# Designed miniproteins, single chains, continued (3), part 98

Each design is a single chain, and the fold is of that chain. pLDDT is the mean over its residues in the fold that is shown.

## One batch from the design tools (miniprotein)

Design m11381
Fold by ESMFold2-Fast:
Structure m11381 (fold): chain A 81 residues (1-81)
Amino acid sequence: MQEEMARAARELVDGIMSLPGVSAVRADLDVDARRITVLVASTGPSLSEETRQQLKELAAQVSKATGFTVTVQEASLAEVE
């Protein structure tokens, strides 16, 4: 379970870091709740609509493939570091 969630989180982080306007990404795992929470910091004041849509699609794809709950939140760089 934990290794499967860690792998899913790593794939999410790698995918999100490749998106335009993303400065930093952090994934927090809640094994008991089967939840992955992803915190994303933008290079500007907020993420673009295109990047937000791609985040939503990646989260939905991983959630459907794994059965884990995936949530994505925009955060400040200080919160992600």
Scores: mean pLDDT 80

Design m11382
Fold by ESMFold2-Fast:
Structure m11382 (fold): chain A 55 residues (1-55)
Amino acid sequence: GEEEMGRGAAELAGLLFGAEASVEEGLKAIRLAKEQGRPLDGVGLAEAMRELLGV
């Protein structure tokens, strides 16, 4: 579900940016990506996580 995708987004932020993120922050990244018209793929979610975490 969306929670699984949120966890994936949080794990992706850790791998790409060295930033710790929660599943809740991953879910916020999904919402942000949707609001900005970004695709819900690895790139779109990574960009949303980067913006959300300020990295």
Scores: mean pLDDT 79

Design m11383
Fold by ESMFold2-Fast:
Structure m11383 (fold): chain A 75 residues (1-75)
Amino acid sequence: SALRERALAYLRRAVEALRARDEAAASKHLDQAGTLAAILGDEAMVAAVQAASRHLREHHDFDAAAEVLERYLAT
């Protein structure tokens, strides 16, 4: 699905932003991926986006946030 490929592209961009410690870019890409994940009904993708967003927002843990997304992308 083109929509799924777009969501995966946003997740990859979010990982790059997180590894670069660019919080603004990471948040933007996570929001975009989260919206698409919800439309797709992909529960695993929604959970990964929410977990990554919590690591970033509550703990400023860029590495933990990136690792969550990388594990999802590896499946």
Scores: mean pLDDT 90

Design m11384
Fold by ESMFold2-Fast:
Structure m11384 (fold): chain A 120 residues (1-120)
Amino acid sequence: SLIEEIIEELKRLGKLIVELALEHNDYETAEKLKELFEKAIEAIKNRDFESALKTIEEIIELLQEFAEKNPEVDIEKLQLLHQALIYIGEAIRYLSKGDYEKAEEYIKEARKLIEEAEKL
């Protein structure tokens, strides 16, 4: 199901983004990101798409704050992860409207970016 695919990609994104914060010794940001990804996944499981979208926005804001504090971070990897989060948000938005075809397209685009980030 598209819900299961979104959950899978959120788990992959969460792992990559939390690991990125840990690699830069930002343990506080890593813990907050982990909690927000768990919250987003739970919202998706409950079909609470409004809460899921709000939580994804909070993840994006926290990732931007992390980037500003850590100018040495791999900007290419960060840009891929940021764009993948935006595409997962769009997938959730279209899923909430019953546009399954567009939701699937955004999941596929997010997955490509996640796979590229995993190579870095």
Scores: mean pLDDT 91

Design m11385
Fold by ESMFold2-Fast:
Structure m11385 (fold): chain A 88 residues (1-88)
Amino acid sequence: SEDDEFIRKVDELIRQKKYDEAMKLTEEILKKDPNNPVAKLALAYVYFLQGKFDEAYKLLDEVIKNSTSKTDIIDAKSLKTFMDNVIG
């Protein structure tokens, strides 16, 4: 599926530390589907890795509030908790 291909490509880019390319790919998906929770989670993680903490938290809070997927909400909450522990 498009989501599976997207996830794999973003994961590959993050592993290679190509954060700008990962961000651009997630932004392209969000341009077509502004409420895509998978793309918002991926973009939040990329923002976090870039030190853009406020933008990362905003995207995670949007997923928690608006997603119909229990898995996506759990993933967003887990990432938010991880970020809180790293930032202090």
Scores: mean pLDDT 83

Design m11386
Fold by ESMFold2-Fast:
Structure m11386 (fold): chain A 69 residues (1-69)
Amino acid sequence: SELEEQAKKLKEQAEKLKKQMDESFEQYRQAVEKGDWETAGKHGREASEKSQEYSELKGKYLELEKQLS
C-alpha cells in the first residue's frame, strides 16, 4: 500500500528529527552547565525549531495511521 509506505517514511523522518532534537537539547544542557550562555542560546533555538518540526511531522504520521485503521 502507498499509504503504508508513506507512513513508514514519515516514521523514519520523525525518528531522525527526534534524534537531532535530543542532540540539540543535550548540547543546550551541557552549555548551561558550563555557563556558556551564547552556545546555550544557539542550541536552545535549534532544539525548539526541531521540536516544532517533530510535532508537525508526528501529527502527519498519526493522521495517516488513522486512515490506515
Scores: mean pLDDT 84

Design m11387
Fold by ESMFold2-Fast:
Structure m11387 (fold): chain A 93 residues (1-93)
Amino acid sequence: SMAEEEAKLRAEAEARAQALVDALSLPELADAAAPFFRSPENRELMLEILELIASYAPLADVDPERARELVTGELFERLFRRLYEELKRKALE
């Protein structure tokens, strides 16, 4: 049962991370993600995301599709890690 609960929290974190990545890639979904990104507790994460995007700017000038693929992959991993950690912490309370 503990393994099943952990798998459920992981799946929820993956789904939420993917929804946030999609919202950043698709302007029509941006409003759904706005509360997460405007939250003061996610300020440091937002700065890390902006730094990540800036680091791929030279590649985006040469190969925008490859730059998007790499940025969305790293963005998913960072968002998943943050959300999974938060869900696990709340599950212990």
Scores: mean pLDDT 75

Design m11388
Fold by ESMFold2-Fast:
Formats: structure tokens, C-alpha cells, sequence
Structure m11388 (fold): chain A 92 residues (1-92)
């Protein structure tokens, strides 16, 4: 794992009920935004959503989105949207 990569974070807008239900399921849903630089110096932001198994500590990437025209804020919004979607699926 590359030391300079951004860490995965829990969505800041989760309700206490969602947090408790995820804890009961033994999982966390996490997101991050990465920046990659193309050969011509263009910045591309990548939105990633991952599942963390709290018993094993294993992190699994569930989804990954990249778009050349996406701003860092748009990438964050996309990651949060998909993290919330995965939480709803998991708690359904």
C-alpha cells in the first residue's frame, strides 16, 4: 500500500440508527477521493467506496468512479451518494 494515499473515511452524515445497524452487522462502509495525474499533467479525481469487515479488518473496494471533468467536490458527492446506497442495500 502506498503511504501517501488518502485514508478511507466514514460518511459524516450517517444517523445514529444507521451507525448502530452497521455495527451490529460487523461492517463499515467507507469512502475516499483519490487524485491521479495523467501523462499530460491533467488531474482526475477518483471516487471510491469500500466495505470494512470489523471482525477481520479486511477492506474491500465496492465501487470506483472516475471522470476527467469531475471536481474534487463532485467526486466526494459521488462517493458519499454511493456509500449511502451501499449502506441502504446492506441494511435492507
Amino acid sequence: MKESEPVYEAPPDLTLEEQQRLADAGVLVLYRVRKIITEDGKEIYVAEVARLDTATGRLEVLDRFEDENMTVEQAREKALEKAREKIRELLA
Scores: mean pLDDT 77

Design m11389
Fold by ESMFold2-Fast:
Structure m11389 (fold): chain A 100 residues (1-100)
Amino acid sequence: SEMDELLAEFREVAEKLSKEEIEWLLKAEQGIIDLLNAGASVAEVIGVIELLIQELKERNAPQELIDFYRRIAALMATLSQEEALALHQRLVEVLEEILK
């Protein structure tokens, strides 16, 4: 599925990160999930992802991860709040699997 391909790409990029970088990204993703659960709009969460992209650039993250989140921001504009929540929950699961 397109989602499985997206998650496989995220895993490949995330596996290149240090443990500290993965733990930081996991906290950022949990923050996004918390906002969606608190009733934040998808548009508000896209704004948070744009801030995440800026922080990734400042942290000298891999270009592939920056480009991935740019595509996530674009994809989010097409998703319902429930679909957006499911997407970010699956990104968290990938990060947790890498930390095991």
Scores: mean pLDDT 89

Design m11390
Fold by ESMFold2-Fast:
Structure m11390 (fold): chain A 120 residues (1-120)
Amino acid sequence: MADLAAFAARAGGADALKEVVLSGIPTTVELIERAKKEGRYEELVQRAREHIDRLAADLGLSPEAVAAMRKALEKILKMTEEELREFVENSTPAEIAAVKLAVLALQNAWMDLERERAAA
């Protein structure tokens, strides 16, 4: 968890990272809803978990940080836009960093699926 707090500090500080995460919530919710409507939700979730492991390896994050990122992903997938906004507003720097990295993993997973669709 200390490594996620350090990530937030390097990303311009927890408050700056929080604003970035809050600004991205509508786009993240729309991405998940589109994946569900297109029948690609389970594949998106699997690819996002793979991207969490890759991001953790690239950033040298601990197993505890990986667990926090996976929990953040689960919250993002289950929460409404309003619930996710409230969660982020009340989150610690480490939790905000975990949400940011989980969102990045989802975005990378979606880009992979769109690339494969274009190649088919």
Scores: mean pLDDT 84

Design m11391
Fold by ESMFold2-Fast:
Structure m11391 (fold): chain A 100 residues (1-100)
Amino acid sequence: SSEFQKEARELLEEWRERAREAARAGDVEGLLAHGSEFAKRLRELAEKYNLPEEVTEELLKVAEDTTKRVWRAVLHGDVETAEEVLEEGEERLRELIDKA
């Protein structure tokens, strides 16, 4: 659905910006909060547009895996790796959104 793709891309962009700011600030708690909100809103959006369960599960898995990897990098003080992982996750999520 083009409407799903539009809303999901806007949601992805908002999450990326907030996650990047949290990572740069070493805000581990904010990073997890932003990741949880993103996953929740992404699931609600997928349900609103009746996405296949398989597609929804893949989107949520990539979102959760990305958040965990960014969180781990930030815990170790590795902001450069955190930003690289976030960029990779965003690219993969955008690919999945555009395919949905």
Scores: mean pLDDT 87

Design m11392
Fold by ESMFold2-Fast:
Structure m11392 (fold): chain A 65 residues (1-65)
Amino acid sequence: GLRETLLGVPGIDAARAEAIVAAAAGDHSILASIARLTEVPGIDEALARAILLGLGVPEEDLGGF
């Protein structure tokens, strides 16, 4: 599931994965862009990019997020 995918991302530990899963459960649009992901505590722009790549977003499409 989402948690397992997040735990596979370099720089994501169990606490960060749980925070993202909890945020997404309340508002799934948190996963829609780099800017939305950086609203999660402990997630910066570089980590948000890595998460989106791990979720299967192509690097070329990150400019549209």
Scores: mean pLDDT 77

Design m11393
Fold by ESMFold2-Fast:
Parts: sequence; C-alpha cells; structure tokens
Structure m11393 (fold): chain A 69 residues (1-69)
Amino acid sequence: DKKLGEELIKKGKEKIEKGKELIEKGRELLNSAGNDRKKINEGIGLVLRGIGLIFEGEILIEKGKKLLS
C-alpha cells in the first residue's frame, strides 16, 4: 500500500510539472502568434492539454495520499 501510494504521488507530480510546461509553452506561443491562426490553435491546444495533465496529476496525488493514510 505505502509503495503504491508513493508511486502514485510521484506520477501525479510528474504529470503536474509536464502540464505546467505545456501551459507555459502554449502561453509563449500565443504571445508570439499575433494573428497567425495556426500558432493560436497550437497554443490553445497546448494550454488545454496542460490543464488536463494537471487535473490528472492532482487525482493521482489524492489517490496516493489516501493509500498512505
């Protein structure tokens, strides 16, 4: 149980960090896009994917914490 909880927390933290990286990349792309529709769409896609990874990571951390309790 404890080992699984620790592994889930680690995986969750990794997903959150990856999500933050995607949001930052998307934000940078949107800031440089101007009126470039392709860059705007790519930037929005990166932000949305990053948000999804953060939610997934938070769920994994909560599950991991529950196993450690």
Scores: mean pLDDT 87

Design m11394
Fold by ESMFold2-Fast:
Order: C-alpha cells, then sequence, then structure tokens
Structure m11394 (fold): chain A 69 residues (1-69)
C-alpha cells in the first residue's frame, strides 16, 4: 500500500505540475487536448490503488484546467 501510494502520489504530482505550468504561462489548456492525458494518469493511479486524497488533488487540478478557458 505505501509503495503504491507513493507511486500514485508522484504520478498525480506530475500531472499537477504540467497543468500548473500551462496556467502559470498564461496559456489556455484545451479541454480536448489536456483531458485525455490527465484522465489517463487518473485511471492509472486508480488502477494501482490510489488514495482518495490523491483523487481529490487530481480532480481539483482537472477542474481548474477545464475551468480555465
Amino acid sequence: MEKVAEESRRSVEGALAKIEEMLANGEEVPSSAALPEVLAKIREALANGATVDDEIAVSLALMRAASTA
């Protein structure tokens, strides 16, 4: 569980960092372009037994990116 949680956390952090960089650069994150990549990472983390805290973090990042037109 700890090994999976740590790997899941790192995967989530990678996705969050990429989304944050796009937002920090003042660029729009296209939902159709960003969504498949973020969803793939979420699915992988969940399949590996991601924690609910990780799910919330990824969900927030996804919502932020989707809300930023």
Scores: mean pLDDT 56

Design m11395
Fold by ESMFold2-Fast:
Structure m11395 (fold): chain A 65 residues (1-65)
Amino acid sequence: TEFTQQAQKALKESQKKVNEIMKTTKISPGNRDMAIRLLGTSLIAKSQGDDDLAARYEALANKIL
């Protein structure tokens, strides 16, 4: 479905962002994976116009990173 393609792209984008942060910051593999998922969900929420939900997931990712 269209949503599946959008979610997959969001996850790839999140992986790139977290890898960039990891160039200067050490985090555990589990926290890395969780941050990627949270940021991916935030990007999907932004694409759906839900800025509040997007901000909440981004904040959760920042607490882990």
Scores: mean pLDDT 76

Design m11396
Fold by ESMFold2-Fast:
Structure m11396 (fold): chain A 61 residues (1-61)
Amino acid sequence: SMEQQIEQLRQEMKDEAFKVVKDLQAKLDAGELSEDEFLLELQKRIDELSAEYQKRVAEVR
């Protein structure tokens, strides 16, 4: 169903968001990013994921 497809997309977005946080945290811990750069990149990546999720949801509807 459409609802099942949307739920699957939501879970995929959640999983990708966790991977982004983990990747950026590893770079912060390694000293490759400052705290300000970490927050900026996190916001950018989450915005990109949200836009992709909204697009994919619209394609299912």
Scores: mean pLDDT 83

Design m11397
Fold by ESMFold2-Fast:
Structure m11397 (fold): chain A 103 residues (1-103)
Amino acid sequence: MAKARVELKVAPGQAEAAGRVAEKALKAEGATNIEVEADEKESRVTITAEFPSISAANKAIVKALQAIKDAGIEVEEVSVEIESEDETEKGTLPGDVLANIEV
């Protein structure tokens, strides 16, 4: 099982909306133990979730980021950390996040 932490910097006033869109997308991709913290003052969203594998986590995170973009929410910065019993994967994505999330 893999644990993922995603930190998003979004446009002001969009943190709660981004968190809701991300939670729905992650749940649709089979994520469990989803926790979302939205900070409108800092325009940041922190999301933690569990997945069957690192591959499943990467796929779900890509879908969540795409859903956020499709909802018209501007994402300025993404930080992703995925941890499993066998390995840890980290990334920080400025700008076009979808082009760089696959490792």
Scores: mean pLDDT 76

Design m11398
Fold by ESMFold2-Fast:
Structure m11398 (fold): chain A 64 residues (1-64)
Amino acid sequence: SMDDEMEKLLEEFREKLSKARTVQEIVKVVNETLKKTENFPKSKQLELIDQMSLLVQEVMSARS
């Protein structure tokens, strides 16, 4: 299902995000994940973007 595909993308995003060392690497990971969502409905893309934003904020807060 699409929800399973979103969960898989979020898990892959978390793994890649954990390996990112710089803001530029974080941006690259975000952009690569967004490209994988181009065929998703807009509502699901926005939901995924919100989840990705929360994960980025968590990682950035931990590194501050």
Scores: mean pLDDT 81

Design m11399
Fold by ESMFold2-Fast:
Structure m11399 (fold): chain A 64 residues (1-64)
Amino acid sequence: MSLGVQFAERLIAAGNVEGAVAFFERGLAENPDSVEDLLALARALEAQGRLAEAARYREKAAAL
């Protein structure tokens, strides 16, 4: 895992899940095929209870 993923995990732990989601969405805009960012975004979405969106990103990561 990169330093960016660790930073987002800290945001989630602090209750700033929206900030973590925004961080990973920006990363995916720059590198859409980043398995690391796809999985991290899925985890952040799961923390928000957005399970269907999280599943879609996990499936995309698995297909790469």
Scores: mean pLDDT 74

Design m11400
Fold by ESMFold2-Fast:
Structure m11400 (fold): chain A 60 residues (1-60)
Amino acid sequence: KIVEEMKKLVDEGTELAKRVRELQARIKAGDTAAQPEYDRAVKELREVAKKITELREKLR
C-alpha cells in the first residue's frame, strides 16, 4: 500500500534531517571534512521529499 511506502519515506526523511542538522553544526564549527557527507545527506533528504510528493500526486 502507498501508506506503508509513505511511512517508510517519512521515517527515512526524519533520520536524514537529524543527520543534516548535526553535519551543518559541525561545518559551522569549522569541520570542513563534514561537507561531503552533508552534501550527500541533503541530496538524499531532497530525494525522499520528492518521492513523498510524487506518491501524493499519483493518488490524484
Scores: mean pLDDT 79

Design m11401
Fold by ESMFold2-Fast:
Structure m11401 (fold): chain A 83 residues (1-83)
Amino acid sequence: MKEEALKKAIEHLKKAIEAVQKGDRLASIRHVGEAVKALKEAGYEEFADEVARKVTQAIANGDYEKAIEILKEAIKKVEEMLK
């Protein structure tokens, strides 16, 4: 159950990066939201809230490079959780 939720989080974080790279802000926010939901279902609520806060702030500031960096670091952390 937790492993499936973490894999779903990684999938949505990757889709969020693709959306940011394409300039699709609405899609990026939706995929971040789905990843956050999956992380909370896996029991990582504090981490999920931190990722959501940092990514949405970077997007709001127009700092898309920073948003991508935050998303990549989040993927790396979730992959470590699956180990």
Scores: mean pLDDT 85

Design m11402
Fold by ESMFold2-Fast:
Structure m11402 (fold): chain A 86 residues (1-86)
Amino acid sequence: MAGRVVAKDPGPAVLVMALVIGKAPGFTLEITEDGDLVVTAPTAEAALEAALAIGNAPGIEVERLPDGTIVARDPETGAVVVGEAA
């Protein structure tokens, strides 16, 4: 099952991290009409690990929801990154 990572209103640090992850083998990168950055991972586990890696950056808040979804938020910019199964 594929996974996805969605970055909404990404600041420079989150944008760079998502772009680096999106260039990894098996990943694809897309910019939506709304300006969101979407990275499709080859597996749900890969997407969750990518979102967790972003969430471990300095100043970023990370939360694991009961369903296994990872949410990373920058409290200064309001940027949100969600890693989930697609």
Scores: mean pLDDT 70

Design m11403
Fold by ESMFold2-Fast:
Structure m11403 (fold): chain A 69 residues (1-69)
Amino acid sequence: FVSQIRNSSSVDDALQIARQAILSNPDDLSPVMDALVDHLRSMGVSQSDIDRIRRDLGTLAGRVRRQNQ
């Protein structure tokens, strides 16, 4: 997933790959988030949008982890 995020051609593609990675394994949140944030910053995404995305993905990972318990 990390290499797929780094090679994605658009913000939407990067977000879709990140969401699929978290749905598959919420414990991968940290490396997926790091790769996503770096890629989004390279594409010119604003810090406020990045902060919102980080919060949303963190919430998703928490929900998936609870469901797997």
Scores: mean pLDDT 80

Design m11404
Fold by ESMFold2-Fast:
Order: sequence, then structure tokens, then C-alpha cells
Structure m11404 (fold): chain A 95 residues (1-95)
Amino acid sequence: MLEELREEIDRLFKEAEEAIKNNDYVKAISILTRILGLAARLLAMGHYEEALEVIDRAKELAQKVMEKAPPEYQPLVRSTLSLADALKERAEKAL
């Protein structure tokens, strides 16, 4: 199960990168939100270090979307970054 979760996360990151390349920001934000949901699942399972790694990668891609996306998408990206920051605080306190 853990290996399958890791493979799913890696696939979603590749899909997010592709969505960003195609300027499909709604799809990219949706995928990043799904990745953060899987990071929350890693936290619930006690895999705090792996969750932090996933959260940091998702934040990096969300910041890239913030730079490239038209201003109209910025509130959605900020929401995703806020979720990532909340999960990161939770993970860091659990370590």
C-alpha cells in the first residue's frame, strides 16, 4: 500500500508538471490539491518525513503556477499554498 501511494504521488506530480506546461492551471491546481490530500494521508499513517517531502514539492509547483498563471487564478493558488502550509506545520510538530 505505501509503495502504491508513492507511485500515485509520483504520477500526479508528472501530471501536474504537464498541466503547467500546457497552461492548464485549473487542472494543475486540482492535481496539486489531490497530492496534498495524499500527503495528509501520509501524515495520518505516521510517515511525517515523506509527507514533508511531498508538501515541499507541491509548494514548489504551486509557486511556479503563481508565477505563470493569469491574476484571475491567484486566489486558487493561494488557497492551495495555504493548505500546504497548514499541513507542513502539522507534519513539523509531529516530528
Scores: mean pLDDT 86

Design m11405
Fold by ESMFold2-Fast:
Structure m11405 (fold): chain A 62 residues (1-62)
Amino acid sequence: SMMEQAQRLFDQADRLFDQGLALKRQADSLPPGSPERIALYKQAFALFQQGQRLREEGNRLL
């Protein structure tokens, strides 16, 4: 059903948000301006963007 498809998209989005938050927390523990911190923030942001897209797709199915 559309509801089940939407729920799968929401579940995928939640996993991406959790992964992004974990990377952001790792980045926050590193010195400001370190290359590793910058790389982790970029990775976290990409995951958040992907999660938001899946959330929007799920909402369109409802």
Scores: mean pLDDT 90

Design m11406
Fold by ESMFold2-Fast:
Structure m11406 (fold): chain A 80 residues (1-80)
Amino acid sequence: SGEIDKLKEELMKLQEQLKASKEPEDALVDQYLEALEKYETAIIDQKLAEGKMTQKMADIMKDALKVAVQLMRRERARAA
């Protein structure tokens, strides 16, 4: 569980940096999206390992996460 806690701390730190910036740099946005995907994937994998989620649901949620990250990257490109 310590690894998930570390991923959460890094994600929250990057989120605060984004909120503090009126015009965040592309590199910061990319770091945030990478941290978000890693954290959410770790949560899905933990719930699957604990039997709190089926493999089918985990696959659906991982696919939805990839789509969400791709859409966020498109929003960044559109704003540039």
Scores: mean pLDDT 83

Design m11407
Fold by ESMFold2-Fast:
Structure m11407 (fold): chain A 91 residues (1-91)
Amino acid sequence: MDEAVRLFGEGLELAMVAVAEAEFANAPEAERQRVLEEARAQARRFTEAAKTLSPEELAELARRMAEYAAANPAVPQEAVDLFREAAELAA
């Protein structure tokens, strides 16, 4: 279970940072850095919350996150793959 949570967290950080970078690509450096730091902080908070889920709940959440990530062109394939692996390990 700990490994599934770790992979989910890594995928979540990659996805959230990638979306923030794409959305704020033309923003001033200070604003861009602030948004990226907030994205990482949010990913850490969601990863901590995921530790309270059952294996079945984590597998379902990771599967849905993989689908949402795959639909977003800003999200790297590595994040999608991490969510898929987390879902398989949690199941």
Scores: mean pLDDT 86

Design m11408
Fold by ESMFold2-Fast:
Structure m11408 (fold): chain A 95 residues (1-95)
Amino acid sequence: SDEEKAKAAADAVLKDMGVPLEGSISPDKISTEEFKEAMETMLDKLFPQLSEEEKQKLIEEAVKFADPDKDGYVTMAQFNEALILVLQKAQKILS
């Protein structure tokens, strides 16, 4: 499916950045700042046609979803859920 292809492409970009993915031996969480940088890089590579304003709105929404308590950390589970949310919303903007 298009969602599976987008997820696989996003996972490849994040792996190239050294972000620990589900099932890796790396730490089970990252900082919210590292999460923002990962989302920005992923959106720039997979959705270059989105405006800077649209990308920033998606990142802000993802941060609110992944770190609702504002504790400064995002678990790998929260990261994966927020990633799927961002991919779905980005595709909907372009549809």
Scores: mean pLDDT 73

Design m11409
Fold by ESMFold2-Fast:
Structure m11409 (fold): chain A 76 residues (1-76)
Amino acid sequence: SIEELVDEALRARLAGDTESYEKALKQLKDAGVTEETVEKILIEKYGLSPETAKLWARMLFSKKITDEEKEKALKE
């Protein structure tokens, strides 16, 4: 499922497993999954705040995040 691919991609990225991360990310992109879709899954299924979900979705799609953005997401 899309939800399982999101979980796999996040786990692989956090663990430094580039091969598994790239494979899961490609499957997400091939399925037409957007950053907004990932954000929604993280909020609805994992109970993350909108701010934290945006940060994790951005990170998952290889967009740069700053330490300031990370700290702000955890605080708000």
Scores: mean pLDDT 72

Design m11410
Fold by ESMFold2-Fast:
Structure m11410 (fold): chain A 72 residues (1-72)
Amino acid sequence: ERRLLERAARLIEENPDDETAQAFALIMVAVAAKYGERPELLREAGQRVADALNAKDYEKAIETLREAAERL
């Protein structure tokens, strides 16, 4: 789960204007939420990441994913 969040953060960081990369990053967070130990933390993080991506605030999306990974 931590590795999935770090990989999601890297996808957004390396591909900031790529809608497909952003969608795949959100899928990684959803997978971590479904099969991981902390579904509430990851659902909350996923919503904040989605909101940041919709606002084109890629820095905030990356920060949110990295903070969630640190709490795992």
Scores: mean pLDDT 81

Design m11411
Fold by ESMFold2-Fast:
Structure m11411 (fold): chain A 74 residues (1-74)
Amino acid sequence: EEERREELRRGAEQAEGVAEMMPEVEARGMVSREQAERLKRLALEFARALRDGTEEGLRRAEEAAREAEAILAA
């Protein structure tokens, strides 16, 4: 189904954009350097998982999202 594939691709592009934005988020004092680097890594992992579009990839994307939420809640 093409609509779902397009949504996953769009989600991956958004996650990649978030990763590229992390240095600015850190510079504005919203997160620590450690948090920014971790969030950037997780965003890139999430994007890669969405681009794979496999069941295993979606599971890994869910794990990355949960880890990012835990960092933001700390």
Scores: mean pLDDT 78

Design m11412
Fold by ESMFold2-Fast:
Structure m11412 (fold): chain A 70 residues (1-70)
Amino acid sequence: SAREELDKKFKELNPEAYEEAKKLGEEYAKKYGEAVGRLTEGMVYLLKSLGVSSLEDVEKLVEELVKELE
């Protein structure tokens, strides 16, 4: 399916960002719900791909944005 193809492509392009995005997205999905988890996943992948190397910095930025949208 298109979803499986996209997931595979994102993992191939940046496997580290993909794994971190999935982990943090799952954590936020449990805390705030599935829609917030998906948003978090996309944002973590994007920030990592843009060269934000610190996971703590990524988490802080995502937390601030999620709180503003809530």
Scores: mean pLDDT 74

Design m11413
Fold by ESMFold2-Fast:
Structure m11413 (fold): chain A 99 residues (1-99)
Amino acid sequence: APAMSKNQQEIAESLRRVAAQEEKLPEIRKQAEALGKMEEAELAEKLAEELKKLVEKLENERLKPEELIEEILEMMEKVRDLNEEEREEARKEIEEALK
């Protein structure tokens, strides 16, 4: 494969496996509807969609570690609200995980 670092490829594979949980979204939606928690099902669908977009970027673009951290943070911010402390903590955890 052209020019993906081994680390970027492994991250893309991990995220693809998480995104593959999309096949369970119909069951999650049915359970959420029965429990009156439709908002949680919609959040799960949005997360799966954003993960697919991130995987596509990782496969098609060669990202620097700093750029990868920013892409993951942007995805998280689109899925849920993060306060400033949670954002900074998430950034540090992502940076540590990429080592």
Scores: mean pLDDT 62

Design m11414
Fold by ESMFold2-Fast:
Structure m11414 (fold): chain A 95 residues (1-95)
Amino acid sequence: MNIDREIAVLMTALTGVNGSRGNMVTVGQHAAQLIGEDPAEVLREADKILDEYIKKGLLKRIKVGTETVYVGSSGKKTLEVQLELNDKIEEALKK
């Protein structure tokens, strides 16, 4: 049973890291720790995963000072993408 990189990155971006909103590096590093993979490998894919789900309407980037961080979006499109992600999580947890 391995949690998919996509799931780890997205869950980290949505929940934050240590009670704070994460930037791309912080999200990728935390996701790598959750799944026991090399942070450099996960970071290489994290930007692509995050950009894909921003385009789908699950996430958005906001500026806090000089930092760009990720937050969850809202609305019908976000609900549709959240349901798709829930299906992926269920399948990952079954095996």
Scores: mean pLDDT 76

Design m11415
Fold by ESMFold2-Fast:
Structure m11415 (fold): chain A 65 residues (1-65)
Amino acid sequence: VISDARAQAEKALAAGATPEEAARLYVDIVNPAWEILEVREEDGYAVIRLRTPDGTEREVRLKVP
């Protein structure tokens, strides 16, 4: 599920989606209850900081084409 979400989000970025759109797509596939705290671009990656419902923060890096 998480690997499929990454692949779909990276495909969306390759098709011209914004980092915010890719982050939203990733979260909607994995768990819509996850909160997007921050989306930034760094070193050719869209870097997404997330909060899970239990309060844990996670970082996801999606490759920008």
Scores: mean pLDDT 80

